# Designed miniproteins, single chains: the designs that were tried, part 56

Each design is a single chain, and the fold is of that chain. pLDDT is the mean over its residues in the fold that is shown.

## One batch from the design tools (miniprotein)

Design m1931
Fold by ESMFold2-Fast:
Structure m1931 (fold): chain A 69 residues (1-69)
Amino acid sequence: SIAELQERIAQLEAERARLQAELAALKSKGDSLTREEVTRYTALAVRIIGLEFEIGLLRKKIAALKAAQ
């Protein structure tokens, strides 16, 4: 249902916000990032991109369901 898709989007947006906060904290360290922190930064950036893609697909599904009515 549209309601279930909206709930899923809300869950993904909450996860994205958490990861964005962690990424911002790492960015604030600038040139003092350790090798492990650089690896974590890259992993966070990739996961955020994946979440944004999934949210976009779910929003398109909602739009299609509304248009089909």
Scores: mean pLDDT 87

Design m1932
Fold by ESMFold2-Fast:
Structure m1932 (fold): chain A 78 residues (1-78)
Amino acid sequence: ENLEIAKKAAEKLREKAVEIARSFGLTDEQAERVVDEALEEAIKRIEYTPFTGLTDEQKEKAAELAIELAVVRKAREA
């Protein structure tokens, strides 16, 4: 299930995502908010993405990359 893959990737990357947000000069509170928002948006996008022709490993890597990019984008905008 795409949603399961997305949630697993989000849990795996949550700690790294908070560190990324903090690296942009955000407070702990701002970093947590940015990460929560970015993860919600990334999970929603991954859930609706058809992974046609990809292996499970490729799907997991794509989900992880999407989450990292979403966090960087949100942190930069904050």
Scores: mean pLDDT 76

Design m1933
Fold by ESMFold2-Fast:
Structure m1933 (fold): chain A 81 residues (1-81)
Amino acid sequence: MMERERRELEELLKQLEANLKAIDEALKNADKLGLDRDELEKQREMVEKAIEIVREALEKGVPFEETVKRIEELIKEMEEK
């Protein structure tokens, strides 16, 4: 894997981890903020699975483009019609 692709995956991982923390914070305050808890829980599950995909890609040297495609497929599966 090229150094550039590795950096892109690391930046994506950092962003996903930040999103997960934001969702966890929103879930803790959902009742006070009038937020849809079910929607937040679904978003949390998607982000958590995406983090696992990126971590595995970094460990195994999977290209950034293939990693993004796997995440897109995951989102489609979880949003099935």
Scores: mean pLDDT 79

Design m1934
Fold by ESMFold2-Fast:
Parts: sequence; C-alpha cells; structure tokens
Structure m1934 (fold): chain A 64 residues (1-64)
Amino acid sequence: MEEVTITAVGPTEEEAAQKAEELARKKMEELRAQGYLARVASSSIRKLEDGRYEATVVLKVEPA
C-alpha cells in the first residue's frame, strides 16, 4: 500500500483545510481514472511559526 501526502497552507485553519481537501479530491480522481483505489487515511492541521496554518491529507493508494 502506497501513501501520497497532500499539503496546503492558508492564513486560517479553514482555508488551509479547504485547499488540502480540494487537492486531495483532484488527486484521488486522477488515481481512480488510472485504475487505482485511493482513500483518505488521515488529516491534520498545524499552526506555523508565522501564524499561517498547514493542512496535511494522507491518501492510501491500492491497485484496483
């Protein structure tokens, strides 16, 4: 099982999370079109030193 990590940064938790979710959805659609199964395994948000937020989504990728 292979993992793909999607990361996005935004000025708020909500904006960072929305960007990461959008990128993760697009990546999952691309992988499914190529014959892979992709699922969200985990997501996290952390505050950066400069006051921005970093959202991370980890996808699990399996052969279909």
Scores: mean pLDDT 82

Design m1935
Fold by ESMFold2-Fast:
Order: structure tokens, then C-alpha cells, then sequence
Structure m1935 (fold): chain A 76 residues (1-76)
């Protein structure tokens, strides 16, 4: 299985990382853009320790959506 760090590094090399995030139920284009910017701001150990609370700092992401995002990332 890939770590969250490896997933984000692969997304940084993608031309359209927001398209993958839009597969998460409740993520629209605006939320996908905000989430992509947030994830690309993380480095090393910060990605290994990513929490629901940190995801909730992204505009439009509540606790329920943060859980869905972490679950989605764990299945990649």
C-alpha cells in the first residue's frame, strides 16, 4: 500500500490531481481545488501524520467529509 506522502507526490506530478479528488462523494470542483492546494503544501512527516482536524482547515471540508477523504486516500 502507498503512504499518504507517496500519493501526494504522485498527484504533484499529475496534470489534473483535482479530478481524482472529485471521485470522493461530496467533493465538487471548488473543494477539490482547495484540497489539492492544501495537500501540496504538506511535506514529509506532515503527510504521514495527516489528521481529520487538519483537513477541516480546508474551506468547505467538515468532519464527515474529512473522514471520507482519509478513507479514500487509504484505498489508493
Amino acid sequence: SETIKEIIENWEKSKRPEELLQKIPGIDEERAEALTAFLFSKKGEDLLNLTEEELMTVPGIDEELARKILDFLSKL
Scores: mean pLDDT 70

Design m1936
Fold by ESMFold2-Fast:
Structure m1936 (fold): chain A 103 residues (1-103)
Amino acid sequence: MELSPAEAKANAFLEEVLREVRELVAELKKDPSLSEEEIAEAAAEKAERVARERVGDLDREALEIVLELARLHVRLAEEDPGMSPVSLAAWRAVERVVEEALA
């Protein structure tokens, strides 16, 4: 299936945000003194920063796609007690930034 221009923009935005979060989390996990909660907070702050820097590049249709995907991932993470709180924190940050951009 070929992506629409809006889907392609939404995908590129999410790939960038999640890549930077993943790189940070991988580095933080090397420090055994850091709690999962501290790593989750750092992941949320990174996701929010990267999302805020790039949200201006998205049109309304792309923003709506990102919001739907973020809401889906937040719901799935909240329903699964085995899901990482780091993942939940990052997706909640993306959801908040995109909701603010659509307001």
Scores: mean pLDDT 84

Design m1937
Fold by ESMFold2-Fast:
Structure m1937 (fold): chain A 70 residues (1-70)
Amino acid sequence: AAEQAQQLIQEGQQLIAEGQRLIEEGRRLLREHPDDKKAVLRGIGLILRGIGLIFQGEVLIQRGQELLAA
């Protein structure tokens, strides 16, 4: 119970950190090649993937906190 809650929070924090890294990589790619449609699509893809990981991490943290409060 308590150990499971702590693991979920820790996993969620790791996913948020990974998502932040992907967003920064995508933003860098967009800045380096703004006129290259393929590079722009790749950068957008990285940003969307990063947002998805942050959202998943937030869900895991919330579930862990709910288990800790129950």
Scores: mean pLDDT 86

Design m1938
Fold by ESMFold2-Fast:
Structure m1938 (fold): chain A 57 residues (1-57)
Amino acid sequence: FSSKEEAESFNSDLSYNEILKEAVPRSKELTEETSEELAYDEKTKEGIPKEEYEKKL
């Protein structure tokens, strides 16, 4: 490669294969990501339903 940037781009493509492998447990990550959005309640109780509120407890 003429530049390091080009080699970095290739590394991204290689990481794509690893992502496919991690796609299996994607359900876990999706759940945790959603939970963080509900964490906005910590700031000003940002209109989250009581159901989610009890889930935090």
Scores: mean pLDDT 47

Design m1939
Fold by ESMFold2-Fast:
Structure m1939 (fold): chain A 107 residues (1-107)
Amino acid sequence: PISPEEIAKANFNATVKGKSDVEVALILKTFEKQLDSILPTADPKVLLRFLKLVLEYAMETDSKRVAELVIKIAERVIEAYKDNPDVASEIEEMKKLIEEAKKKFNL
């Protein structure tokens, strides 16, 4: 079976990699609008790993707008999954990355 990290990486490559900041921001805004419908059916590990990859991409490409959008989405996802023990480590990794991104972009 394919790991949640490999699924998240495949989704990142299909959706974000090689796209402009404007295109990525539009994708993230669409995702944010649909988030309440996505959360009940999403794999929590895949979703958290995907958001981690997007935020790492934003930090590597110095994309403040993308970072702001993905942080907003990630904070909502963390709140939704806060009581899920299966993703406790993914949540802690995401929280650390959010703090690094906020420091980098003065958010």
Scores: mean pLDDT 86

Design m1940
Fold by ESMFold2-Fast:
Structure m1940 (fold): chain A 92 residues (1-92)
Amino acid sequence: VPSPEDMARAGLAMLQTAKDEAEKNGLKKAAEAAQTGIRNAETLLANGQPGLAAKTAVDGFDEAYRLASEEDSKIGNEILQKGLDAGMKTLD
């Protein structure tokens, strides 16, 4: 069963994937949203709040996905697919 820390790491993997794909495709707003989510989730994790870090990472991923989809629905779908895959690979 994934721990709250494992869930936070999974969410951060999703966010990192969204940031990398958005940057690769020139989607600046989506990349900035993902970067903000990474910083916020890492701060919460460092402060011993892994459950809140996990939620913050997932919420940040949803925002990055939304912004990417508004600019390019194909890249948005790629971010969703690759992000979910990265998160699942982080979990048992």
Scores: mean pLDDT 89

Design m1941
Fold by ESMFold2-Fast:
Structure m1941 (fold): chain A 114 residues (1-114)
Amino acid sequence: GAEEARRLVREGIRAADAGDYEEAVRLFERAAEAGREDPALQAEALALAAQAAAQLGDFERARELVRRAEEALREAPESVRALLALGGAYGLLGDEERAAALFARAHALQQARE
């Protein structure tokens, strides 16, 4: 469920911070599965998995994870965390225009709420 998914996201972030990107991808993919009924959390987890895959140089895996994250994001389009994570993934893939658009959208949503 969502609580397990949030725990797995935190564990994946710790693995990525330690440079353990292969473990980070596994943890984030598990988080996406556990959070399947929470589109915002699923989109965030898949986008973070895409960032970790890109750090490994596995750009084909990163692009597939980005595609899945975008599909989940359609059901939760105002998810600031997911937008920021997806922007980071596109930046690592060299799509600076799409990364900038996602970051701008996240920033606008944060300003509207704060």
Scores: mean pLDDT 90

Design m1942
Fold by ESMFold2-Fast:
Structure m1942 (fold): chain A 95 residues (1-95)
Amino acid sequence: MVALLEEVRETVRAMATLSPEERVAAARAIAERLSAFLAAHRDSLSDEERQLVAELIALAGEMARAAEAGDEEAFERTREELLAKLDELLALLRS
């Protein structure tokens, strides 16, 4: 469980160095992986953890749209917010 979220975190950090086309693909893949994670772990997650995963999915979608639009400011903002929320979720799961 935690290993998949750590891999997502690494991917999000690396996205700053990707081409615009690669950023769109990566953001969409992150949203899909987080959706699959939520579906697979729904019954083992608390209400707070489920809400955080839902927020992460929404942010990944926003990041994909920003990348597709070429909005560098919105992309960086959503990337930083996604990283902060991932760190929050990882802290809860390690408690």
Scores: mean pLDDT 84

Design m1943
Fold by ESMFold2-Fast:
Structure m1943 (fold): chain A 68 residues (1-68)
Amino acid sequence: SEELKKEVIERLEILKTSASPEEAKLLDEAIEYVKKDEFKKAAEILEGLRHRFPDPELPKFIEKLKEE
């Protein structure tokens, strides 16, 4: 859904502000996959980043993207 895409993109943009340059590049890649409706690829990137961010909502977003 467009609402889910917007919510995910906004959250990932916020995570970029506290990310390393390498993590920010991966977050940008995930954002681009979400924009292209490549939700499985976006989820795979975010799964690799999950342990690097103390965001309890990130696992929930990953699950939502996998179910899309």
Scores: mean pLDDT 78

Design m1944
Fold by ESMFold2-Fast:
Structure m1944 (fold): chain A 112 residues (1-112)
Amino acid sequence: SREKLREEALKAVEEGDLGKAFDIAEQMGVAPLLYEELARILRKKAEELEKNGEDPAFVQALRDMAEAFEKKAQELREKKPVTPTPEDREWVREIAEAFEKRIDELIKKNKK
């Protein structure tokens, strides 16, 4: 059942449904870890785009999303923290890689 939930979350991210991926992460008790990792990716991408002189509004949108994810992660950790397993940490890494690919595709579309 947990393996099936992990696969559904990965597919949701690949299809652009981040909300479903977060809902699954909350069910698994690893949502803070997922929000923190995705926020890190967004901040990294925003810094790279700013350095390259890309659209300031798009850079700010990525930073605003990162800040929202960081706040949500903190709220969830304060509510009821759960210690992730090594398998949960690896799964979060896979979801983060799929998310980074989606953000890179959005960045490419914004350059056209």
Scores: mean pLDDT 80

Design m1945
Fold by ESMFold2-Fast:
Structure m1945 (fold): chain A 74 residues (1-74)
Amino acid sequence: SLEELLEGMKRLLETLVNAGASHAQLVAAARYAARFLPEEVRERVLAKVDELDASLTDARAFYEALAAFLDELR
């Protein structure tokens, strides 16, 4: 389901940031994971990743902002 895919993406990013992944690594992982989302939400998630990549430089802040956005899509 879409809910399971969004939760899976969120958990992947949480695991990476807790393991010390850099901002650049999280952005790359988020873009990669978004490729597996349905077309209806994929464009919205990719646009949000690009917005947050441009505005945030901290890995944790990027993760928290993206996770909140993913929760809104459910």
Scores: mean pLDDT 87

Design m1946
Fold by ESMFold2-Fast:
Structure m1946 (fold): chain A 71 residues (1-71)
Amino acid sequence: MKKEVQKVILELVGEVIRAVGDGLDGASEEEVKRRMLEAYKEAKERLEKLGAPQSVIDSIEEQIRKLEKEL
């Protein structure tokens, strides 16, 4: 459980880094935000299924809300 939670978080970090990198290479802000939103939503679903701590799920949900407001 704890190791699986860490794997999901590390995969999410990797996806976010890739999206930001694409933005630096000239991808639109909207495209970057959309990719990040997809990554956070997928991570939230996986973390909920794994029974991750509520604080972790709440942090991911906060990032989702911020990105949805920007789109």
Scores: mean pLDDT 81

Design m1947
Fold by ESMFold2-Fast:
Structure m1947 (fold): chain A 89 residues (1-89)
Amino acid sequence: MMEEIQKIAGKMYQIMQRMSSLSSGDESKELVKISMEFMMSKTTQDIDMFKKAVDKAEDLLKKESVQKLPYAPDMEKLVKKAKDLLKKL
């Protein structure tokens, strides 16, 4: 369970960092901020921090400007996997 959460957190960090470099303004800043929360949750093994980061990422994906970015479908798949894992906790 924890290894799977850490793997998703690491992948989310990488994808969101790439999406941030391909975006600008507030969306780019929010992508960086949430990506850092995923990295911190992975490093500290903090499930509550991971849950909050997943919720923030899901809310960010509701923005059409974010949905149009490269890798947005990959981010969406990782959010779904994270939510499925969290349902089992």
Scores: mean pLDDT 85

Design m1948
Fold by ESMFold2-Fast:
Structure m1948 (fold): chain A 82 residues (1-82)
Amino acid sequence: MSPATVILLTGLHDLLSDESLTPEEMLALLEKVVAQMKEAGIELSPEQQEIVDELLAGLRAAKDRAEAFALLRQALARLREL
């Protein structure tokens, strides 16, 4: 697995493990992870970038934690298949 895949999978798993987080907090934490990866020179593949962009957009539109968790699980599954 690429370093980007490991970091994204770990970050998404951590978000899924914290049932207290709001969708807004999940979005902020994921944006921070992505920014830190970019600063470290860790590049996402086009496929990873598409999954991340879709997840970020979904989290911005999520109505509640259940919807946000469904989006996180979908993104995690897609990243594991790369």
Scores: mean pLDDT 82

Design m1949
Fold by ESMFold2-Fast:
Structure m1949 (fold): chain A 82 residues (1-82)
Amino acid sequence: SMEKGKEYLKQALKHAQEGDTEKALEYLEEAAKELGSNVMLQAARLLRQSKATPEQLEKAVLSLMYGLGFITQEEYDRLLDE
């Protein structure tokens, strides 16, 4: 569901901000499944294979949340500055 997908993206963001790349990727993959997005699932797998940093994962999750309309542009810009 959209609401579950949004919750998993919030969890992915939290874990990326805490430096837990594995948990961030797990939640991103669960978000992709809930949203039915094979593109997002493949992006998560690519991020895993490329050993994305917590900062790269945070930016990727924020970009996805903004693109899906889960956060405003103002929230996106503010969170990127942290």
Scores: mean pLDDT 84

Design m1950
Fold by ESMFold2-Fast:
Structure m1950 (fold): chain A 94 residues (1-94)
Amino acid sequence: SKVEEARKKIDELIEKLQEEMKKATNPDDILGLISRAVAEIVRLVRDLPKEEAERIFTYAENKLLELAEKYAPEIVDDVRALFETARRHLLERL
């Protein structure tokens, strides 16, 4: 199903993001990686039914916040703001 495919792609995206974050040398690079990942998550979920899109988006948000806390705790608030902005735009389109 489209829901299962979106979940699988998001899990693969999160694994790739974690490996890229391990190689990053500064918090700004990590914020850039997360920003690109958030944009891709929005693309993957926006064509799903609203309930499924919101559930998967929240799942991805929680996972990316955990990664930010682990690898760049100084930018966690910036990551939270990215997700708040993305969620608002996503909900306007659903």
Scores: mean pLDDT 86

Design m1951
Fold by ESMFold2-Fast:
Structure m1951 (fold): chain A 81 residues (1-81)
Amino acid sequence: MFSEEEIELARKAVEAYKKGDIEKAVELLRKVDPNFGTKVREILKLLGVPEELIEEMVRLGIEAGIEEGVELLVEGVEKVT
């Protein structure tokens, strides 16, 4: 079950991605599910997004999340050191 807001965010993310605004697409999908797990895949499938595009969008979101996770880990180490 998805809220109208979540569906609208996913729809806008797909539109941003198609326009080449990858950063905005990732930000919008992150508001749906910051882990880019099953919830993002299911909502994109509900919107009729092709599997190839779903995989690409999820990959980009995970990559962005890893980048942020690495920065937080480095900051944690710096505070201890």
Scores: mean pLDDT 71

Design m1952
Fold by ESMFold2-Fast:
Structure m1952 (fold): chain A 87 residues (1-87)
Amino acid sequence: SPQDQMIQTLGDQSMDVTSQVDSVMRTGSRDQQDEARRLWSGVSRDVRDVYDRRYQGIPIPISTLRQVIQRVRDTGDRIRGIRDRSS
């Protein structure tokens, strides 16, 4: 279903962002590490809420899924910028 495809996309992108955070934790300054953690902490809650609702069988609007996916993408781009400065 479209919802299942979007949740798969959300999972894949969340894993990518987590990998980028881990990279910053290994190579970044303390300030860069704190920035990456703060950025991910804000959006990871929204991702968790989507999975919690899915697990409980609560319907999730497609518009809500699109918004969370976009926030994960935007956060990933910002963390990638930190990573590129750390390299």
Scores: mean pLDDT 84

Design m1953
Fold by ESMFold2-Fast:
Structure m1953 (fold): chain A 81 residues (1-81)
Amino acid sequence: SMMTELMKEIGREVAKAVDEIMEEGLKKGWSKEELLRRVAERAREIAERISTERGLSEDQKKEVAEAAELAARLETQLRLK
């Protein structure tokens, strides 16, 4: 479905962004809290951009952004263990 393809695209870009933020943050000595804040912010931005490009409603954009933020935070926490 279009939604499944959209979520896969967002997930792929979010995973790449988590990799980049983790690499930069470890080099710069960022705290766990700083890493979590930055991945959440980046995931929201990615989700908002892609959902806007695909013409989702404001309610759908919000839901997708919240899901992407949660997924990014969970992935980052797993990588820090």
Scores: mean pLDDT 86

Design m1954
Fold by ESMFold2-Fast:
Structure m1954 (fold): chain A 73 residues (1-73)
Amino acid sequence: SAINKLIKGLVELAKEYPEDRGYLLLAASDASTAQVRDPENAEKISYELIKEYAKKTSEDVRKKALELAEKAL
C-alpha cells in the first residue's frame, strides 16, 4: 500500500539523518496510526502531519519527507 511505502521511506530517511530521527519516526508512527484509525483518509492525514513535522527538520530532510508523502497521495 502507498501508506506502507511512506512508513518504510520515513524509517529509512531516519537512518540517513540521525539528527532528525525523532521527528521522522514520530511521523512514521502517526502515519501507521492513521492507517488503522482512518484508512480512507490516512494518506491525507499523513501528508498534513509530515508537513507539520517537516517544519522542525533540516531543509533537505523536509524536501525528502514531503516527496515521500506526496507519492503516497
Scores: mean pLDDT 81

Design m1955
Fold by ESMFold2-Fast:
Structure m1955 (fold): chain A 95 residues (1-95)
Amino acid sequence: SLVTEITKKLFEKASKHPHPRAAAVAVTASVLRIIGDWEQARLDGRKAGLPEEEIEKLGKEVALKTAKDIEKNLDDIIAQSQKILDDLLAKAAAE
């Protein structure tokens, strides 16, 4: 599937990134976001009374949209993850 192909590319990019820890955090959070958006879309479709075939299609469409958005913005997501890691390390060192 396109979602699987994008996810594989995200992990490949992370493994080659100059900040591998931040890249790993970013890709892990991104995969969880794709799953969360997929589950939420299916829940919303079920609440709306959609048939199961339409719920499954909606979930796949939302997951793909989220995956493409992440792929487009991956460098920014990695940069945000690096800032979070730097802030956490600075806080730990301040003890």
Scores: mean pLDDT 83

Design m1956
Fold by ESMFold2-Fast:
Structure m1956 (fold): chain A 79 residues (1-79)
Amino acid sequence: SVIEKIEEALNDKSLSPEEKLNIVVDQMKELVKKYYPQDADAAEKYLDKLKAYLLANMSDEQIEEFIRKVLEDVKEFEK
């Protein structure tokens, strides 16, 4: 489910890199809530700060590369 949503967002040509990153971060938050519920609040704060950092410091191409790397990591984790 999380993998499918990230893949759909990454392949959706109508979405901006920022919109794709928002979807990916939301999916990462859901994954943490599912597997690490005790750490969910801390992880949510970290992910929001990470998103702000990426949007301020990275190009659209670098954001897309970050999303592809997250998808790879999530596939490895869910295996």
Scores: mean pLDDT 83

Design m1957
Fold by ESMFold2-Fast:
Structure m1957 (fold): chain A 85 residues (1-85)
Amino acid sequence: KEKERELAQKLGRVADELVRLHPEFRPLVQEAVDAFDEYRITGDPEAKERLVETVRRLLEEARKAGLPQSVIDALEEVLKEVEKF
């Protein structure tokens, strides 16, 4: 539904920005996208857990790498919205 599409767009934009700023994040970004797609298609709680954990890891690594606050805020918003699913 609409919230799922909005979350997909937000995740996609943050993923593109992360890879653009730090190409080394591509494997973690791909894990997050894959987990989100699996959860969207199957509704599997394990896929949701992997998504939440991967986004948390991305957020921690982004903070350590000193990424812009806008990217950190976007990742925190994605995490918050995923937890509401």
Scores: mean pLDDT 80

Design m1958
Fold by ESMFold2-Fast:
Structure m1958 (fold): chain A 84 residues (1-84)
Amino acid sequence: NIVEELKKEFPDVKIVYLPGADINEIQEAFKNGANIVISSHWPRGYTIYIPDENGNPVIYKTFYYPDTSDEDIYNEVKKIAEKL
């Protein structure tokens, strides 16, 4: 799936997948050194979170299928990874 492909493509980036996570679980992942958190978003999609200056979750972008492709998600994660 796309999340596993992202982890394989960017092995030096700590990408954490938290399906259905609340904001506190996402914040804890960033406190533990995650660079990117990906969460599932209803009805079919993903939200990408990044940490702010204080390690608090910030929504980077939300993706909804079918308007979004896996390639769109890869391209946005690639932009984040290239700035790390």
Scores: mean pLDDT 82

Design m1959
Fold by ESMFold2-Fast:
Structure m1959 (fold): chain A 79 residues (1-79)
Amino acid sequence: DPLEEIRKLLEEGKWEEAAKLAEEAAKNERDPTIRELLRNAAESARLAAKHRDDPELQERHVRTALHLVRQAERLLKQQ
């Protein structure tokens, strides 16, 4: 399950890997709403990696990425 792996990578601090996997998942997604959520999750993960010297801002970006991945998971389960 690529979304579960993205979430795991985000929780492990592997944000650049999480962003890459989220982009791959978005490319393979047919639903435009889920695709947009995954693209936005990838962007938030990249921002977390970029702000390594600001732990508070980094944590906010990680929380945003996790929220977006969870929204994508919920929508996929409804299909």
Scores: mean pLDDT 86

Design m1960
Fold by ESMFold2-Fast:
Structure m1960 (fold): chain A 104 residues (1-104)
Amino acid sequence: SLEELLRLIRELSEKVGLSEEELEALLALAERLAEAGRDNLLERLTELLKEISTLPLEKQREILSKMAEEAKVILSLDPNSVAFDMLTVAMLEDVRLEIERAKQ
């Protein structure tokens, strides 16, 4: 759900000390996914954030900061475009790989 995702973003941001700009980018991406009816991508993002929450704080911050930068690019796109879907999926796959790398 959007409410669960927004709560996770706020909690993780506070925990790792994300900048206000990074927090706003992640919140805006979550809201845009919901508005565009991308429920499957919203659910995937929620599950990845739950996995990130289990990592060491340094790795949580690194992944979330990188995700926020990628989110800014995605937010510049038309939410109904193929490019929006492709870049969002690419971000989620990048995050999944970073989580696996962090488990080393």
Scores: mean pLDDT 87

Design m1961
Fold by ESMFold2-Fast:
Structure m1961 (fold): chain A 71 residues (1-71)
Amino acid sequence: MALTPRELAVLQALAKTGSIRAAAEELGLSQATVSRIARRLEAKGFLRRDAAGRWLLTAAGLETLIAAGIT
């Protein structure tokens, strides 16, 4: 599994906030950068969206954060 430190940081921030904007503010990144990374993480199965468009951590995303020592 080849997540960069930046991808792990975005995964953790979205797990906490559920929001591209809030995650971008926490990380000091642009919303465009966070959105791009979030879509890649969604494609890899680490994130999903609910009916309201909130970003949620998947089981695979949680396992990845635990393995990285983040949770």
Scores: mean pLDDT 80

Design m1962
Fold by ESMFold2-Fast:
Structure m1962 (fold): chain A 98 residues (1-98)
Amino acid sequence: SDAEFVGELMEKKLSTKEIYELAKKEKKSASTIVDAMAAADAGLEPELAKELYEEARKLGIGASILIDYMEIEGLDLEEAIKKAREIVEKAKETKAKE
């Protein structure tokens, strides 16, 4: 899975450039490449990076959004997921009313 790919890259402690080149060689989607690069730049532990990617995928958002909430806004994983879920639900409600 893409989550396993991100986790394996974090375990190898590759640079953002090396991750980009490997993901491109493996023909991963642009979103997967961006998410892997963001996780590497943030210096996340492999298991946390994998969990972030899986939760973001369940919400239909990029993992970079959860990483930004944690690194920039200082939220923990549960708070970041809750905030992202609330935003996604509000966006869906707005579209359904149009």
Scores: mean pLDDT 71

Design m1963
Fold by ESMFold2-Fast:
Structure m1963 (fold): chain A 89 residues (1-89)
Amino acid sequence: SPLDEFLAEHKDQLEQIVEELERYLASTPNPHPIAQIHLTFARGLLAYLQQRYDEAMALFQQIIDEHPDSPLAAMAREAIAEIQAILAA
């Protein structure tokens, strides 16, 4: 899909975002709650790009369980549906 192509082309940027968020969370005693949800989502996208679908679904499900009202939870539900469609094909 166009999204899969975009994510694949921007994998290095996504890896940098993960590294920056991990560094922020490790160095900050009271991190903003949004940083953790973004890190989990970015890790889910990286797992998806690496075709680690079980890991990706688990990370997306974590967002849904911990932050059900977040916009990222809505995106996580869509990502799980896409992975399920890939696995059913």
Scores: mean pLDDT 83

Design m1964
Fold by ESMFold2-Fast:
Structure m1964 (fold): chain A 79 residues (1-79)
Amino acid sequence: SADDEIERAYSALLSARTPEERREALLRLVEMIPRHPEARGALEDAARHHPDPRVRATARRVLAAPSHEEAVRIAAGLR
């Protein structure tokens, strides 16, 4: 289900050990938004509660993005 996929992507974002894994997990959440708007909830949780301040800042920028294309671009820039 979409909820299971969102949970797996969010868990991957929390457990990521490399910048590449972290970026991949964030991109998976962002890419789900157009078909599964509930993925925004996981991004809101990341923006408020993720232990890495860079992830929190990037998630906030993704949520504020004016388009899906811009959200993907922002997420792809996570380091």
Scores: mean pLDDT 87

